# Designed miniproteins, single chains, continued (3), part 111

Each design is a single chain, and the fold is of that chain. pLDDT is the mean over its residues in the fold that is shown.

## One batch from the design tools (miniprotein)

Design m11851
Fold by ESMFold2-Fast:
Structure m11851 (fold): chain A 99 residues (1-99)
Amino acid sequence: MSPSEKAAKISAIAILAVAADFNASLGTEQGVRDAAEDALAAADLLEELGYDEDARRVRELARRALRALDEGNIEEAIRYAREGAREAIRAAKKAIKEE
């Protein structure tokens, strides 16, 4: 991976992580869906950069949020979406520090 490509992916992870946090903070069904999509996109980029464990944790929390939403448990869905967003932000900060 080129240094320019790596920097672009790290920037994208940071943007997606912040977007996921904002969407999760809305406390709405649509906010949970948007947060989960942003978190899953961030997880895919983290995996491409070799942050496999961070990607796995973010992806699991996003999937749990969507599952809780499908089961009609909006409160649990919001909780998992917020946790997923926080993990994505943590992973983004880690990726930035390692550059």
Scores: mean pLDDT 87

Design m11852
Fold by ESMFold2-Fast:
Structure m11852 (fold): chain A 70 residues (1-70)
Amino acid sequence: METLRVTVPDSIEAVALALLALGTPGVHEVRLTYDPEKKTVTLEVVGDKEAIDRLEALARQRPGATVERV
């Protein structure tokens, strides 16, 4: 299993990415954390390598997103 961490300044974008992740075959867990000081949302996705590879590619296309593998 792989973990993908995506941090975005837009809560609507974070929700959209979370829904996309939940609809992706091979995703097992999705967590959202809001940081009120930075006004950012961090999305953590746990899943199979193929699912995480697809989501990473999509997340990197989003303006302002910080994307890392954990």
Scores: mean pLDDT 82

Design m11853
Fold by ESMFold2-Fast:
Structure m11853 (fold): chain A 61 residues (1-61)
Amino acid sequence: SAAEEAAAKGAAEGAREAALADGFDQKTVNRRAENGAKAGRDLAASGPFTAEQARQFGLRG
């Protein structure tokens, strides 16, 4: 769904930014972003989750 894709993208971007801020290497940053995308998609699939909530979730990691 659009909400699941928005959640995946937002969570991946947020996780990447957080990992970079914490000083992790690029390989770890990529892994964190991929895990964030999966978590965001799963969260959006588990119940009512607006596009705005998906964006905020991504920003917070």
Scores: mean pLDDT 74

Design m11854
Fold by ESMFold2-Fast:
Structure m11854 (fold): chain A 63 residues (1-63)
Amino acid sequence: MKEAEERAELARLYAELLIKELSRKGKLESSEVTVESATRAVATVTLDGKKQEIVVDLSKLKL
């Protein structure tokens, strides 16, 4: 359980990092991060009036 919690936190942090990079390129109107599992997070972002969904899957990263 503790290892799964640590992996879920990494997925969340990675999604937040991607949102931060996007916020530098345009006007960030809204951002939401949903942790779906220990290795998967989904970031929903509205940037310059455009809604985008970014999926972060840590199981496919070298972690």
Scores: mean pLDDT 72

Design m11855
Fold by ESMFold2-Fast:
Structure m11855 (fold): chain A 81 residues (1-81)
Amino acid sequence: MAEKFKKIGKKALELIEENGGKMDVSELAKKIIKETGASEEEVQLTLVKLKEEGIISVDGNIISKTDDAEKKLEELVKKLE
């Protein structure tokens, strides 16, 4: 589970950064599925967890990175191992 979470979470943060720090939730999810091969359910569960841990923020349909999101993700993955 931790390895899937890390892969999906890292890809989400990379895609958000490439798009100027924010993306539409549906567009982000589609790109993660395409690039990682993860299921829609795995992507949804990961994005929910990232939001709960303060790694991303969601305003309507827009997802954005929080400060030190990559560092927070690495710390969270270590706790899940």
Scores: mean pLDDT 81

Design m11856
Fold by ESMFold2-Fast:
Structure m11856 (fold): chain A 80 residues (1-80)
Amino acid sequence: SLLVELQQALAFLLAELDTMRELIKKFNEMTPEEGKKLLDEYEKGGLGRAAKMARDYIENPEAFQKKVEELLKKLEELLK
């Protein structure tokens, strides 16, 4: 069902946010060039979504936060 798919997507998003936080910490300790190589390695390893989310957050944390909040609100409405 659509609800199960949305719950699955949200669970993956939350798990990927933890990976994103780890990537951001590593980024702060390395050059921008090294950081891009790290993101490429994660993308090849099947964590491409987490890598893209980390990049989006670094570029515009406010817009990223808003997208996450909108997804959470949609899930809450469907759980009612």
Scores: mean pLDDT 68

Design m11857
Fold by ESMFold2-Fast:
Structure m11857 (fold): chain A 67 residues (1-67)
Amino acid sequence: MEVKLVAFSLPRPSSLKPGETFRVVRREGNTLYVEYRGDLPVGTRIHALVEVDGKLHSVTLVVARRV
């Protein structure tokens, strides 16, 4: 499945922006482990609002692997 980033909170500068989509590789409750193409290292945790099937979800994104 894929999720679309709507908003996020991250205490460091990054190339991350709203509208970006991520492939979810694993889900544990409200924590989504994702593939990431940008500059953040594996293990980075991002507090985010994501859109899935037209619905908004408050989640923690975790960079599981970089592509």
Scores: mean pLDDT 78

Design m11858
Fold by ESMFold2-Fast:
Structure m11858 (fold): chain A 74 residues (1-74)
Amino acid sequence: SEAETIALRDELSELATQVQQSQTLPKEQQIQVLNEIKKRLEEILKRAEELGDEFTAEAARALLEYVEEQIKKL
């Protein structure tokens, strides 16, 4: 549905902002926030793929990869 696609894209944009804002947090809090974002991104990716929304799926996958690398480096 169009409404669902818009909602997923809006949430993805919000999560991207949250990832950026988390960079100044202490390591322990940053790890917690990034793991919560990771879980939500996995849900968005799965749903975007089910909907055939390639744009949202690619964006979610890219952000997910970035978040996973950030967690590994902390």
Scores: mean pLDDT 87

Design m11859
Fold by ESMFold2-Fast:
Structure m11859 (fold): chain A 57 residues (1-57)
Amino acid sequence: SDLEIAKLIFENAKKAGDAELTVRAFLLLSKVADGEATKEEIEEVVKEAEKRGLKTK
């Protein structure tokens, strides 16, 4: 689910010490939980996480 993807990126960014991506993933997680996130916003954060070598699945 989009919520689990956002949560996974948030946890992995925290573990990696990536403060910028941690904040971005937390904001995405909040938007997904509220039903306000777009597919484009989710895909953008996923692509950035993958570019930085973080697992998204």
Scores: mean pLDDT 84

Design m11860
Fold by ESMFold2-Fast:
Formats: sequence, structure tokens, C-alpha cells
Structure m11860 (fold): chain A 71 residues (1-71)
Amino acid sequence: APVEYLKKLAEERRKQLEERMKKFIDEANKNSDNPEANKKALDTFYSNYQKELEEIDRILKEAEELEKALA
């Protein structure tokens, strides 16, 4: 069903986002040679992270609306 598909899609994207975040933090922590560059990289990552959270929220909103329409 479309509702189940959208919920599964959101779950998968959230897991992928969490994995990418963990890897990025691990890489940033290994590089102590340039704190300014690390700070800018983290700020850029968090900006992209916010956009991906917005996409996940959009998918969940679509699932919620579809679920209500089918009830």
C-alpha cells in the first residue's frame, strides 16, 4: 500500500542519514590539524542534514495525509 511504502521510505532515509552523520563526525574527529576547516565542514554538514530531515518530514507528512484520506 502507498502508506506502507512511504513509511518504509522515510525509515530507510533516516537510517542512511544517521549512518552518514556518524561517519562524518568520526572523520572530523580524526582530523585535528585544522580546527577552522573542521568547523566549516561541520557547519556545511549540518545545513545539509537539516535539508535531509526536511525531506524525511515531507515523506512522513505525505504518508499521514494519505492515511487520513483512506480512513
Scores: mean pLDDT 77

Design m11861
Fold by ESMFold2-Fast:
Structure m11861 (fold): chain A 83 residues (1-83)
Amino acid sequence: SVEELLKKAEEVLKNLPEEEIEKLEKELGKEGTLAVALIMAEYPELSLEEAKKIVLLWREKGADNEEAKEIEKKILEIEKKKK
């Protein structure tokens, strides 16, 4: 549900410095900031910068960014480690 997704994002945001949240909101907007928080909730080993690049890649749909691809590889590796 939307409520569950929002709750996950809010828990991550509570653990981030306000200054980082403000920067993120200015660059990605409120929805992008929530998306970054959700990615960090699912993949806590990712940094804020790494999660942000993933959101930017998804928003651009097919953005050929080598850094974003490297972060996607990191997510896949984390998913393998979950089991």
Scores: mean pLDDT 72

Design m11862
Fold by ESMFold2-Fast:
Structure m11862 (fold): chain A 58 residues (1-58)
Amino acid sequence: GNTRETIAKEAAKLHLEGNEDEAESLLKTYIKENNLTTDEAVELSTIAVEEAEKLVSG
């Protein structure tokens, strides 16, 4: 997948492992470093939620 998908998957994994601060930091760093718009940041968060749901259902 693209970099955004990869970051979303890693953040989802960290969140499910109880590493919420690390997951949040990873997403915020990616948003800042890549100058994502509000809409793009919302899309990234949505992908992370979808990836977390896939991991929980597997």
Scores: mean pLDDT 80

Design m11863
Fold by ESMFold2-Fast:
Structure m11863 (fold): chain A 60 residues (1-60)
Amino acid sequence: DLAEELAKLLGISKSTAQRAIDLVKEKGILNTTARDIAEELGISLSTATRLLNWLLSKGI
């Protein structure tokens, strides 16, 4: 489960990880910035950056 792995990696809730994955899939990875994720989900910019890089590494 992608959301479970991401949640454990970043120390965030599974629901927050799932919302982030859904946002990236809806907008497209190339059209999603770390700032967009941070503001939308209420997480730090550094956590959002790590999240975005991890999704890129998984081919999303």
Scores: mean pLDDT 82

Design m11864
Fold by ESMFold2-Fast:
Structure m11864 (fold): chain A 62 residues (1-62)
Amino acid sequence: MTPEEVFDALIEVLKSVEAKNPEAQAALDERIAWIEKLKRDKVSMEEYQELVRKEVEERRNK
């Protein structure tokens, strides 16, 4: 599966989530926009995994 196909699948999954409130909807929209940006920038799966790893590390530091 290409990175583009993976990002498209992630966007589809996020769009299928029913937001319970405006805050949840805003968070979903932001996440979708982020994945769409990664797709436009032709980010590899390895680069995506590193970005996720950095996000996890940031959460551990807070």
Scores: mean pLDDT 76

Design m11865
Fold by ESMFold2-Fast:
Structure m11865 (fold): chain A 103 residues (1-103)
Amino acid sequence: SVLASQILTLASEAERHARLGLEYLDQGDTKKAKDYLTKGATYLYQAARILSTVPSLQSQADQIRSLADQAKTYLDNGDLKTAAKLVLEGAKIAREAADELLK
């Protein structure tokens, strides 16, 4: 499925950016950490928008959007570790939604 492939790519990019954000945070590079985590949240918004077109996955789309919104709030407040956790949770839900599209 083209749709499943798109969601898997977005989920993988969100996860990769969250992981890199945490690596930069551990190195003390807060600016790069925030940039990578912001990109991670952006990939989740893209996944949620695409999934919102699938009626059976509306709850997953809503969860991913909510997690992305929460991640942005924590990024704005400087809590980069919590933001990364939320991006990783959103990426996991997006991957699970892609698996449902492959059934």
Scores: mean pLDDT 91

Design m11866
Fold by ESMFold2-Fast:
Structure m11866 (fold): chain A 51 residues (1-51)
Amino acid sequence: MEEEFEREIEESLERMWRGIYRSIKEQGGDLSTLENSSPLEEKIAEEIKAE
């Protein structure tokens, strides 16, 4: 129950971070130099780099 809520929040955060890192990449930013503060941010940065 809390796990279902956590999953929904994580999916929303993934979409948000994906948009942020996508914007950085489009502006010519280097995602490889970003210091990720959480595992979620690191995963999203890696996914955006792979696109």
Scores: mean pLDDT 71

Design m11867
Fold by ESMFold2-Fast:
Structure m11867 (fold): chain A 71 residues (1-71)
Amino acid sequence: DIKAQRQALYQKALEHARKVKKKIEELKKEMEANPDKRAEYEAEIEKIRAEEYAFAQAITDELAALAAQAA
């Protein structure tokens, strides 16, 4: 069921986006509370952003494959 597979991918993307947003917001609060560790938190945020980009590309590729299968 292509519709169910697409819905699962959208749910996976939404859940991942929510987790990334929450984690970055928490790290930004920690950075404000602990200025001495700012560079460490900034490095962690950049790592998370790089992983988010890779995840978004993977989801895009899976959605494109499902669209081709549905055509």
Scores: mean pLDDT 83

Design m11868
Fold by ESMFold2-Fast:
Structure m11868 (fold): chain A 100 residues (1-100)
Amino acid sequence: MDLIELLERARRLLQEALRLLRENSPEEVKKEVSELLSEAGGLLDEVAQNSTPEVAELARRAIEEATQGYTYVGSGDKEGGIEHLERAIELTQEALELLR
């Protein structure tokens, strides 16, 4: 399993969700953001199950931040959604750096 490829795919999905949220109202993109975050979460969970404890912890924290981001999007809080998605991306980048 290529953990770097899984993390890079998850990061791209999180970045697309962030882009949609920045460019649109939360109500307009809620469904698409949910689908992107669900796919990213699946990839991050796969990383968490197949990596070192340090990488697994970063992947799990990224899932938690993405979940919080979606909760804020669901409540119409665009700023809160953006902040949590940015943290999810940062945690995913940290996991990538540990594997490089």
Scores: mean pLDDT 88

Design m11869
Fold by ESMFold2-Fast:
Structure m11869 (fold): chain A 80 residues (1-80)
Amino acid sequence: MEPLTDDEAEYEAELLKEIIEKMSLESAKKAVKEWLEMLVENGVPLEKIKELVEKLKSKLSEEHQKVLDEVFKEFEEKLK
């Protein structure tokens, strides 16, 4: 697969932000997991994924930030 550019990866994060705030916490958790899996499958390096996660967290409610943290922690464990 061709790797995503930095701009493409940031665009995906902005799109997810708009969608996730309209979702239930359960649906948001699933969407975040699918987004992280998509980034890895498209060759986005883990360092960039961490940067995008932090950027996304700064723009979300506290409850959605918790969901993002939980999903990202589980995701990092699966990459070991």
Scores: mean pLDDT 75

Design m11870
Fold by ESMFold2-Fast:
Structure m11870 (fold): chain A 62 residues (1-62)
Amino acid sequence: YQQMVDAIRQTDRELGPRTALVLGLMLLGYNPYYALSLAHSLSDEEARAKVDEIIATLEKIA
């Protein structure tokens, strides 16, 4: 799980929160089309909040 968290954080830093959200959702087993659709429908602030939620969940179960 730490490798997934690190990858999501790196993606957010370099490519932004929407791309990090897509990566996070795909790592959790969501369909890429669903992940892209959801990320595209959210603001950057909303996408960042969702990314933080995913990271917090992964860190607690790792």
Scores: mean pLDDT 78

Design m11871
Fold by ESMFold2-Fast:
Structure m11871 (fold): chain A 80 residues (1-80)
Amino acid sequence: SALEEEERELAELEERLREAAEEGRTNPEIREILERMLARIEALAREAEARSPELSDEELLELIRRANEIAREALEEIER
């Protein structure tokens, strides 16, 4: 399913983000990028909760897709 595909991508992104977080211990620029990423994801989650506490499968899929996009953008910025 589409949800299972996005959850697999999330797992792969989490692995890459863990590596970036380890590098961020000695690199303040990477740490700042990761902190901005987390703030964006937290804002996204709060907005979703405010709109509907009972997310449909389609709304959950869209939320995961947006979170994955934010994570990809952060990783891309780190690689620049």
Scores: mean pLDDT 81

Design m11872
Fold by ESMFold2-Fast:
Structure m11872 (fold): chain A 75 residues (1-75)
Amino acid sequence: SAEDRLASIQTDIANASESLKRQVEAGKISGEEALEKLDTLNAIAQQQAEQLPPSLAAKLQKFVEDQRAKLKELL
């Protein structure tokens, strides 16, 4: 379902954000590199969201913005 697709995309983004945070904390990448990598993944997620209903696409957009802001604050 479209809801299952949204949930899958959200889970992938959340897991990627957490992984990037851990990589910065471990000194493997810079905070700038982490945000660049997340922005790339968010762009891919938006492409995948083209098939979602407008209401679910709006929820993904907000989720993506919230995840980026959260990562930036934690770096």
Scores: mean pLDDT 82

Design m11873
Fold by ESMFold2-Fast:
Structure m11873 (fold): chain A 88 residues (1-88)
Amino acid sequence: DSSQRQQQQDRVRRYVTDIANMINDGVSISDIQRRVDQYVQDMQQQGVSQRFIDNFYNSAVRMIGPDHMTDQQRQMADDARRRNDQDM
């Protein structure tokens, strides 16, 4: 359904924008990491497709930088990238 895909895309865009704003506002890296995990959980609860969740996670990791990610978050980003590569 095109309407549902557009709604999911808009949700991802809003969450990416919120993370970017937190970085620009000088929010602590630990609080940003927690917010990323919270948004992933919220999207999973909302039934957002894994592809959109992976796109959000990859965007967030890119904006925060890999040196500021936990080992678990880095692994999740690698898993998301691998899934995306297999779908192409």
Scores: mean pLDDT 74

Design m11874
Fold by ESMFold2-Fast:
Structure m11874 (fold): chain A 76 residues (1-76)
Amino acid sequence: DKLKTAKELYKQADKLVEEGDKAESEGRIDEALRLYSQAYILYRKAAEVAKDVDPEFAKEMEKKADELLQRIHDLA
């Protein structure tokens, strides 16, 4: 089930962003960047997996990846 796989990837990515946000709030920028980078990859994978079965969900994943990439560049 492609949609189930995409949602699992999304859930993992969201958890990594939450962990990254905590690391950033504690001043551990290198750890935050690592976590955000991993989440970015997972959002991109979720979008790719979902694009043929749920295009709207795939677009949401692409937006989350793009927003996260911007935050990574701003922090680095």
Scores: mean pLDDT 88

Design m11875
Fold by ESMFold2-Fast:
Structure m11875 (fold): chain A 94 residues (1-94)
Amino acid sequence: MDAEIAALEAQIAALKQQVLDAIKNGASLADIDALIDQVDALLARVEALRAEHPDDERILRLEMELGVIHVALAVAKVVRLLEEKKKKQEELLK
């Protein structure tokens, strides 16, 4: 379990960096959706571990971190949609 928790911590840290880079570099909606899928897959793994080890504070912290990453991606998706609407508005204003 400790090795699995350590592997999840490393994977979540790497995913968090990918998410920050994606937001900074203006990732496409498809790229953002792919990152959301990665978060959901990791969250399912963490939730399974939490069901087996309900009192492990490390697992709870990982679940909370994934929740924060998921919210950041949801915000990034909204920003992309607003940018696309702005482009459409600029075409109409010509």
Scores: mean pLDDT 81

Design m11876
Fold by ESMFold2-Fast:
Structure m11876 (fold): chain A 75 residues (1-75)
Amino acid sequence: MTPEERAARYAADFDASLAERPATLDDAVAYIGGGIVGLVLKRIRDEKADLEQTREIARSFGLDDLQVRLLLASL
């Protein structure tokens, strides 16, 4: 399974379940990596980043569009 296929599967699962439960950061950590997720979350909290700034921050850490989507779904 490619990382892209895995991200698409997680995104679809999040879309299916988000109405009943919030997305969990554990899913994002498992796919993206805890170190990167932790750094992005710290910057979001410290900067009070909006949606667009959060996307830019994640991309600055080398995340692909699908990884960014997973991270945003987890927030």
Scores: mean pLDDT 68

Design m11877
Fold by ESMFold2-Fast:
Structure m11877 (fold): chain A 115 residues (1-115)
Amino acid sequence: SITLTESGGGTFAEGSSVTLTGTYTGDASTVTSVGWERQRPGEEPQFVALITKQGLVVTEDPFDDRFTASYDEAAKTSTLTITDLRLEDTATYYTVVTTTSGDYRGPGVEVTVVA
């Protein structure tokens, strides 16, 4: 019942910034949080951050200093902004919408950081 589209990926210079956007369709009243996961090549997905429907921001160490997540319930849109990009930020990033019935993960947006 939830569908996700994502944008903002591509190839970026080290030291630059990127903003990734995830937008969902479906019933926002069932949504309990919206957040982001990072999956580096050859690694398990890692939780980055989420925002609850009450506006509580939850971030996972070590993501705080360069990673900022936002959620606009009226727009059904979350952004993840990464500043001071590093080679290790090269990954697929996924929007995750958590509902009362389960989790929905986006198709993934690829970020490549080059020196």
Scores: mean pLDDT 86

Design m11878
Fold by ESMFold2-Fast:
Structure m11878 (fold): chain A 96 residues (1-96)
Amino acid sequence: SFERLVEELELRYLLDLVVEKAREKLREMGASEEEFEQLERQVAGAREQLDQLIAEGRIDEAREVILQLAKDFEIPEEEIQEARERAREEAEELLE
């Protein structure tokens, strides 16, 4: 359904925004190239899990994968909320 497509896109955009926040945090900390490579491996795994869970209609578990990544990189709840709002806006714009 259209509503499900919006929800799927919102989750995908949310993951992308969380990933960008994690990259920003690593840059601020002066992280090594190896640390960025580790982040990219974790991101690849999260994207694969998200794709599978979304395909199976397991939306709550898909959201949990994104929230776990945010927790692993200690992203503040306020930034997660902002990312959620932006992800919803971007999903709506794409489907218009």
Scores: mean pLDDT 82

Design m11879
Fold by ESMFold2-Fast:
Structure m11879 (fold): chain A 95 residues (1-95)
Amino acid sequence: STLDEVRAAWQKQVDAIVEAVPADKKDAYRAAMEAVIPVFEAAVKARNISAADAKKLIEGLAKNAISMALKFGFSAEAIKDRILAGIAVRELLLS
């Protein structure tokens, strides 16, 4: 299903984000990034977003998250909050 593809795509990006962060932060980043999954699934379902468009959005969000973690030293919670805000803004723009 589209939701199964979206879940798999985000989980792959969560693994990439966790791989990129320091060992002492991996658990916090995994928990925070995985907490995004239900919100992203709800947005995809509510807006009837295609799997292709959802995967493109996921890739953009993941690249931004890695940059925030590694270049700016953002906490896992701060990155989660930024991603959730980005999803909310995207939902408004797609209405």
Scores: mean pLDDT 76

Design m11880
Fold by ESMFold2-Fast:
Structure m11880 (fold): chain A 67 residues (1-67)
Amino acid sequence: MPSREELLERARSLTKADLVAAAGAISPRYEELVRALIAAFPRASVVELMRFLISLLGREFAARLLE
């Protein structure tokens, strides 16, 4: 299982559009969640959004997004 720091480092290469697409590939509900987070925090970086997602849904979910 990748560490939290490894997941955050991988997230630096992603755009917000990449994050939305990756979440949608898992399920439409996760796409909705990621879109809602981007709308709520429009100035947040992808890394900041990923920190929130790890806290909310765990490292296993974050690892699935980064596959």
Scores: mean pLDDT 82

Design m11881
Fold by ESMFold2-Fast:
Structure m11881 (fold): chain A 65 residues (1-65)
Amino acid sequence: MMEKLRELAAKKAREDAARYLALPEEEREAFLANTLVPAREAAARGNEVARAYLEAFERELAANE
């Protein structure tokens, strides 16, 4: 079950990274506050799915430099 949840988190991270890169600069801060901040808080509390999401999201941003 956890592996499937990590796969879904990675897919969502790719979709969210693509949305983030398509946003104007002024909308990016709100996007990060609504998506990454809650995920970072969940990962800090030990949520492994949230951690997988963050790792995949960072990887997608690095690939689209």
Scores: mean pLDDT 79

Design m11882
Fold by ESMFold2-Fast:
Structure m11882 (fold): chain A 94 residues (1-94)
Amino acid sequence: MAAEVVARGKEVRPLWQKIAELVETRPELQAVVDALLPEMEALEAAGGSAEEKAALLERLLDAIAAITGREEEVARVKEALRAQAALAAALAAA
């Protein structure tokens, strides 16, 4: 059960990597990523929760959507983040 919660926390990292791949093709996104990356790294070093990491990632996704107009792709990633948060809450309630 605890191992499952830890595994769900790692879901934020694969979503983060998808955003990094977008930045490689769109240099204008680099400034947004650079602004939020130190906050994400600090949160990971401090042992922040999956919810806190997801909140920071959603902020990055909102900025990316505003710059690129890729609202559909961003919406899909946000759905995955919300699903992760719902599963974490369900596990905490069990």
Scores: mean pLDDT 64

Design m11883
Fold by ESMFold2-Fast:
Structure m11883 (fold): chain A 63 residues (1-63)
Amino acid sequence: SRSDALAAVAREAIALLEAGVPAEEVLARVRERVDALVAAGVISAAEGEAFLATMEAEIAHLS
């Protein structure tokens, strides 16, 4: 489902941050995953933008 796909992206991002991957690299990977989900029709472009904005805020808080 779209919720499962987005949850998987969020879990990967947190795991990478905890492993010491730089925040900007993690955010770039989140963007790649979100763009792929939009291209595959799993989520809308608007839904992807909203999720990316949320992830940017979370990554900034955790970094």
Scores: mean pLDDT 84

Design m11884
Fold by ESMFold2-Fast:
Structure m11884 (fold): chain A 75 residues (1-75)
Amino acid sequence: SAAMRAVIAAAQAGYAALTALGAEEAAKRVSEHGLSTLDVDAVVEAAYREAKAALGEEAARRVQEIVSQAARDAL
């Protein structure tokens, strides 16, 4: 489904972005959340929250935009 593609794309993008920034444990949590839900907005929210906790607000906003764009591109 389109929802499944968007969730997978968002989770993968979040994992890649957080891993590139050295936040491997946050990356795993976002990926796990994405695979447990079909809600793109929930994945975007989780990516922002995990990135903010690990890397701070500026990095969180960048990760959120990357994840949101990946979801849009998958639709």
Scores: mean pLDDT 83

Design m11885
Fold by ESMFold2-Fast:
Structure m11885 (fold): chain A 75 residues (1-75)
Amino acid sequence: EELNEQVLLGAGARVPGVTPKQIEEARKLFRELTKGKPLSEVDLEEVAKKIAERLGLDYETALNLVRAIYGLEAR
């Protein structure tokens, strides 16, 4: 829980142009889109496209954000 606050700040620093609120919403969407699938079978490109569409982010920005979230959820 405390770790999540530090992680949100860190993710924002790695992906310029993304707000903490967008990072939190992207994490919720990531969990919804990967529900019932093993993380090793998750297509990060498809997830990034859906998050980009839902949050109004560029694909490259969304892909960097999804990769950061994947690294957190896979640990």
Scores: mean pLDDT 70

Design m11886
Fold by ESMFold2-Fast:
Structure m11886 (fold): chain A 97 residues (1-97)
Amino acid sequence: EEKLEEILKLGDEYISNLLKAAVYRTLAENDPDPERAAENRRLADSYEKKAQETEKKIRELVKELLGGIEPTDLEFGQIVVARSVEELKELLERIKK
């Protein structure tokens, strides 16, 4: 219940960090100024690292709720885009069987 709410918040954070990383990566690749490009690469790397840290936290919480079962990459994707506690709960119950 409380852990499901935490997973939803972490999922939103994960998606936000991935989007920011993708934006800064694209800005870096298309910037003709090497100094601005380097700064945008550093920002992209920073957000990618935050996304990876958030993914690790989500996977640990999900594994705990599933009694030690690790979600597949597809299942992880479904978890992070879940829109409600009810949707997430139904998804985890389906995976656990």
Scores: mean pLDDT 87

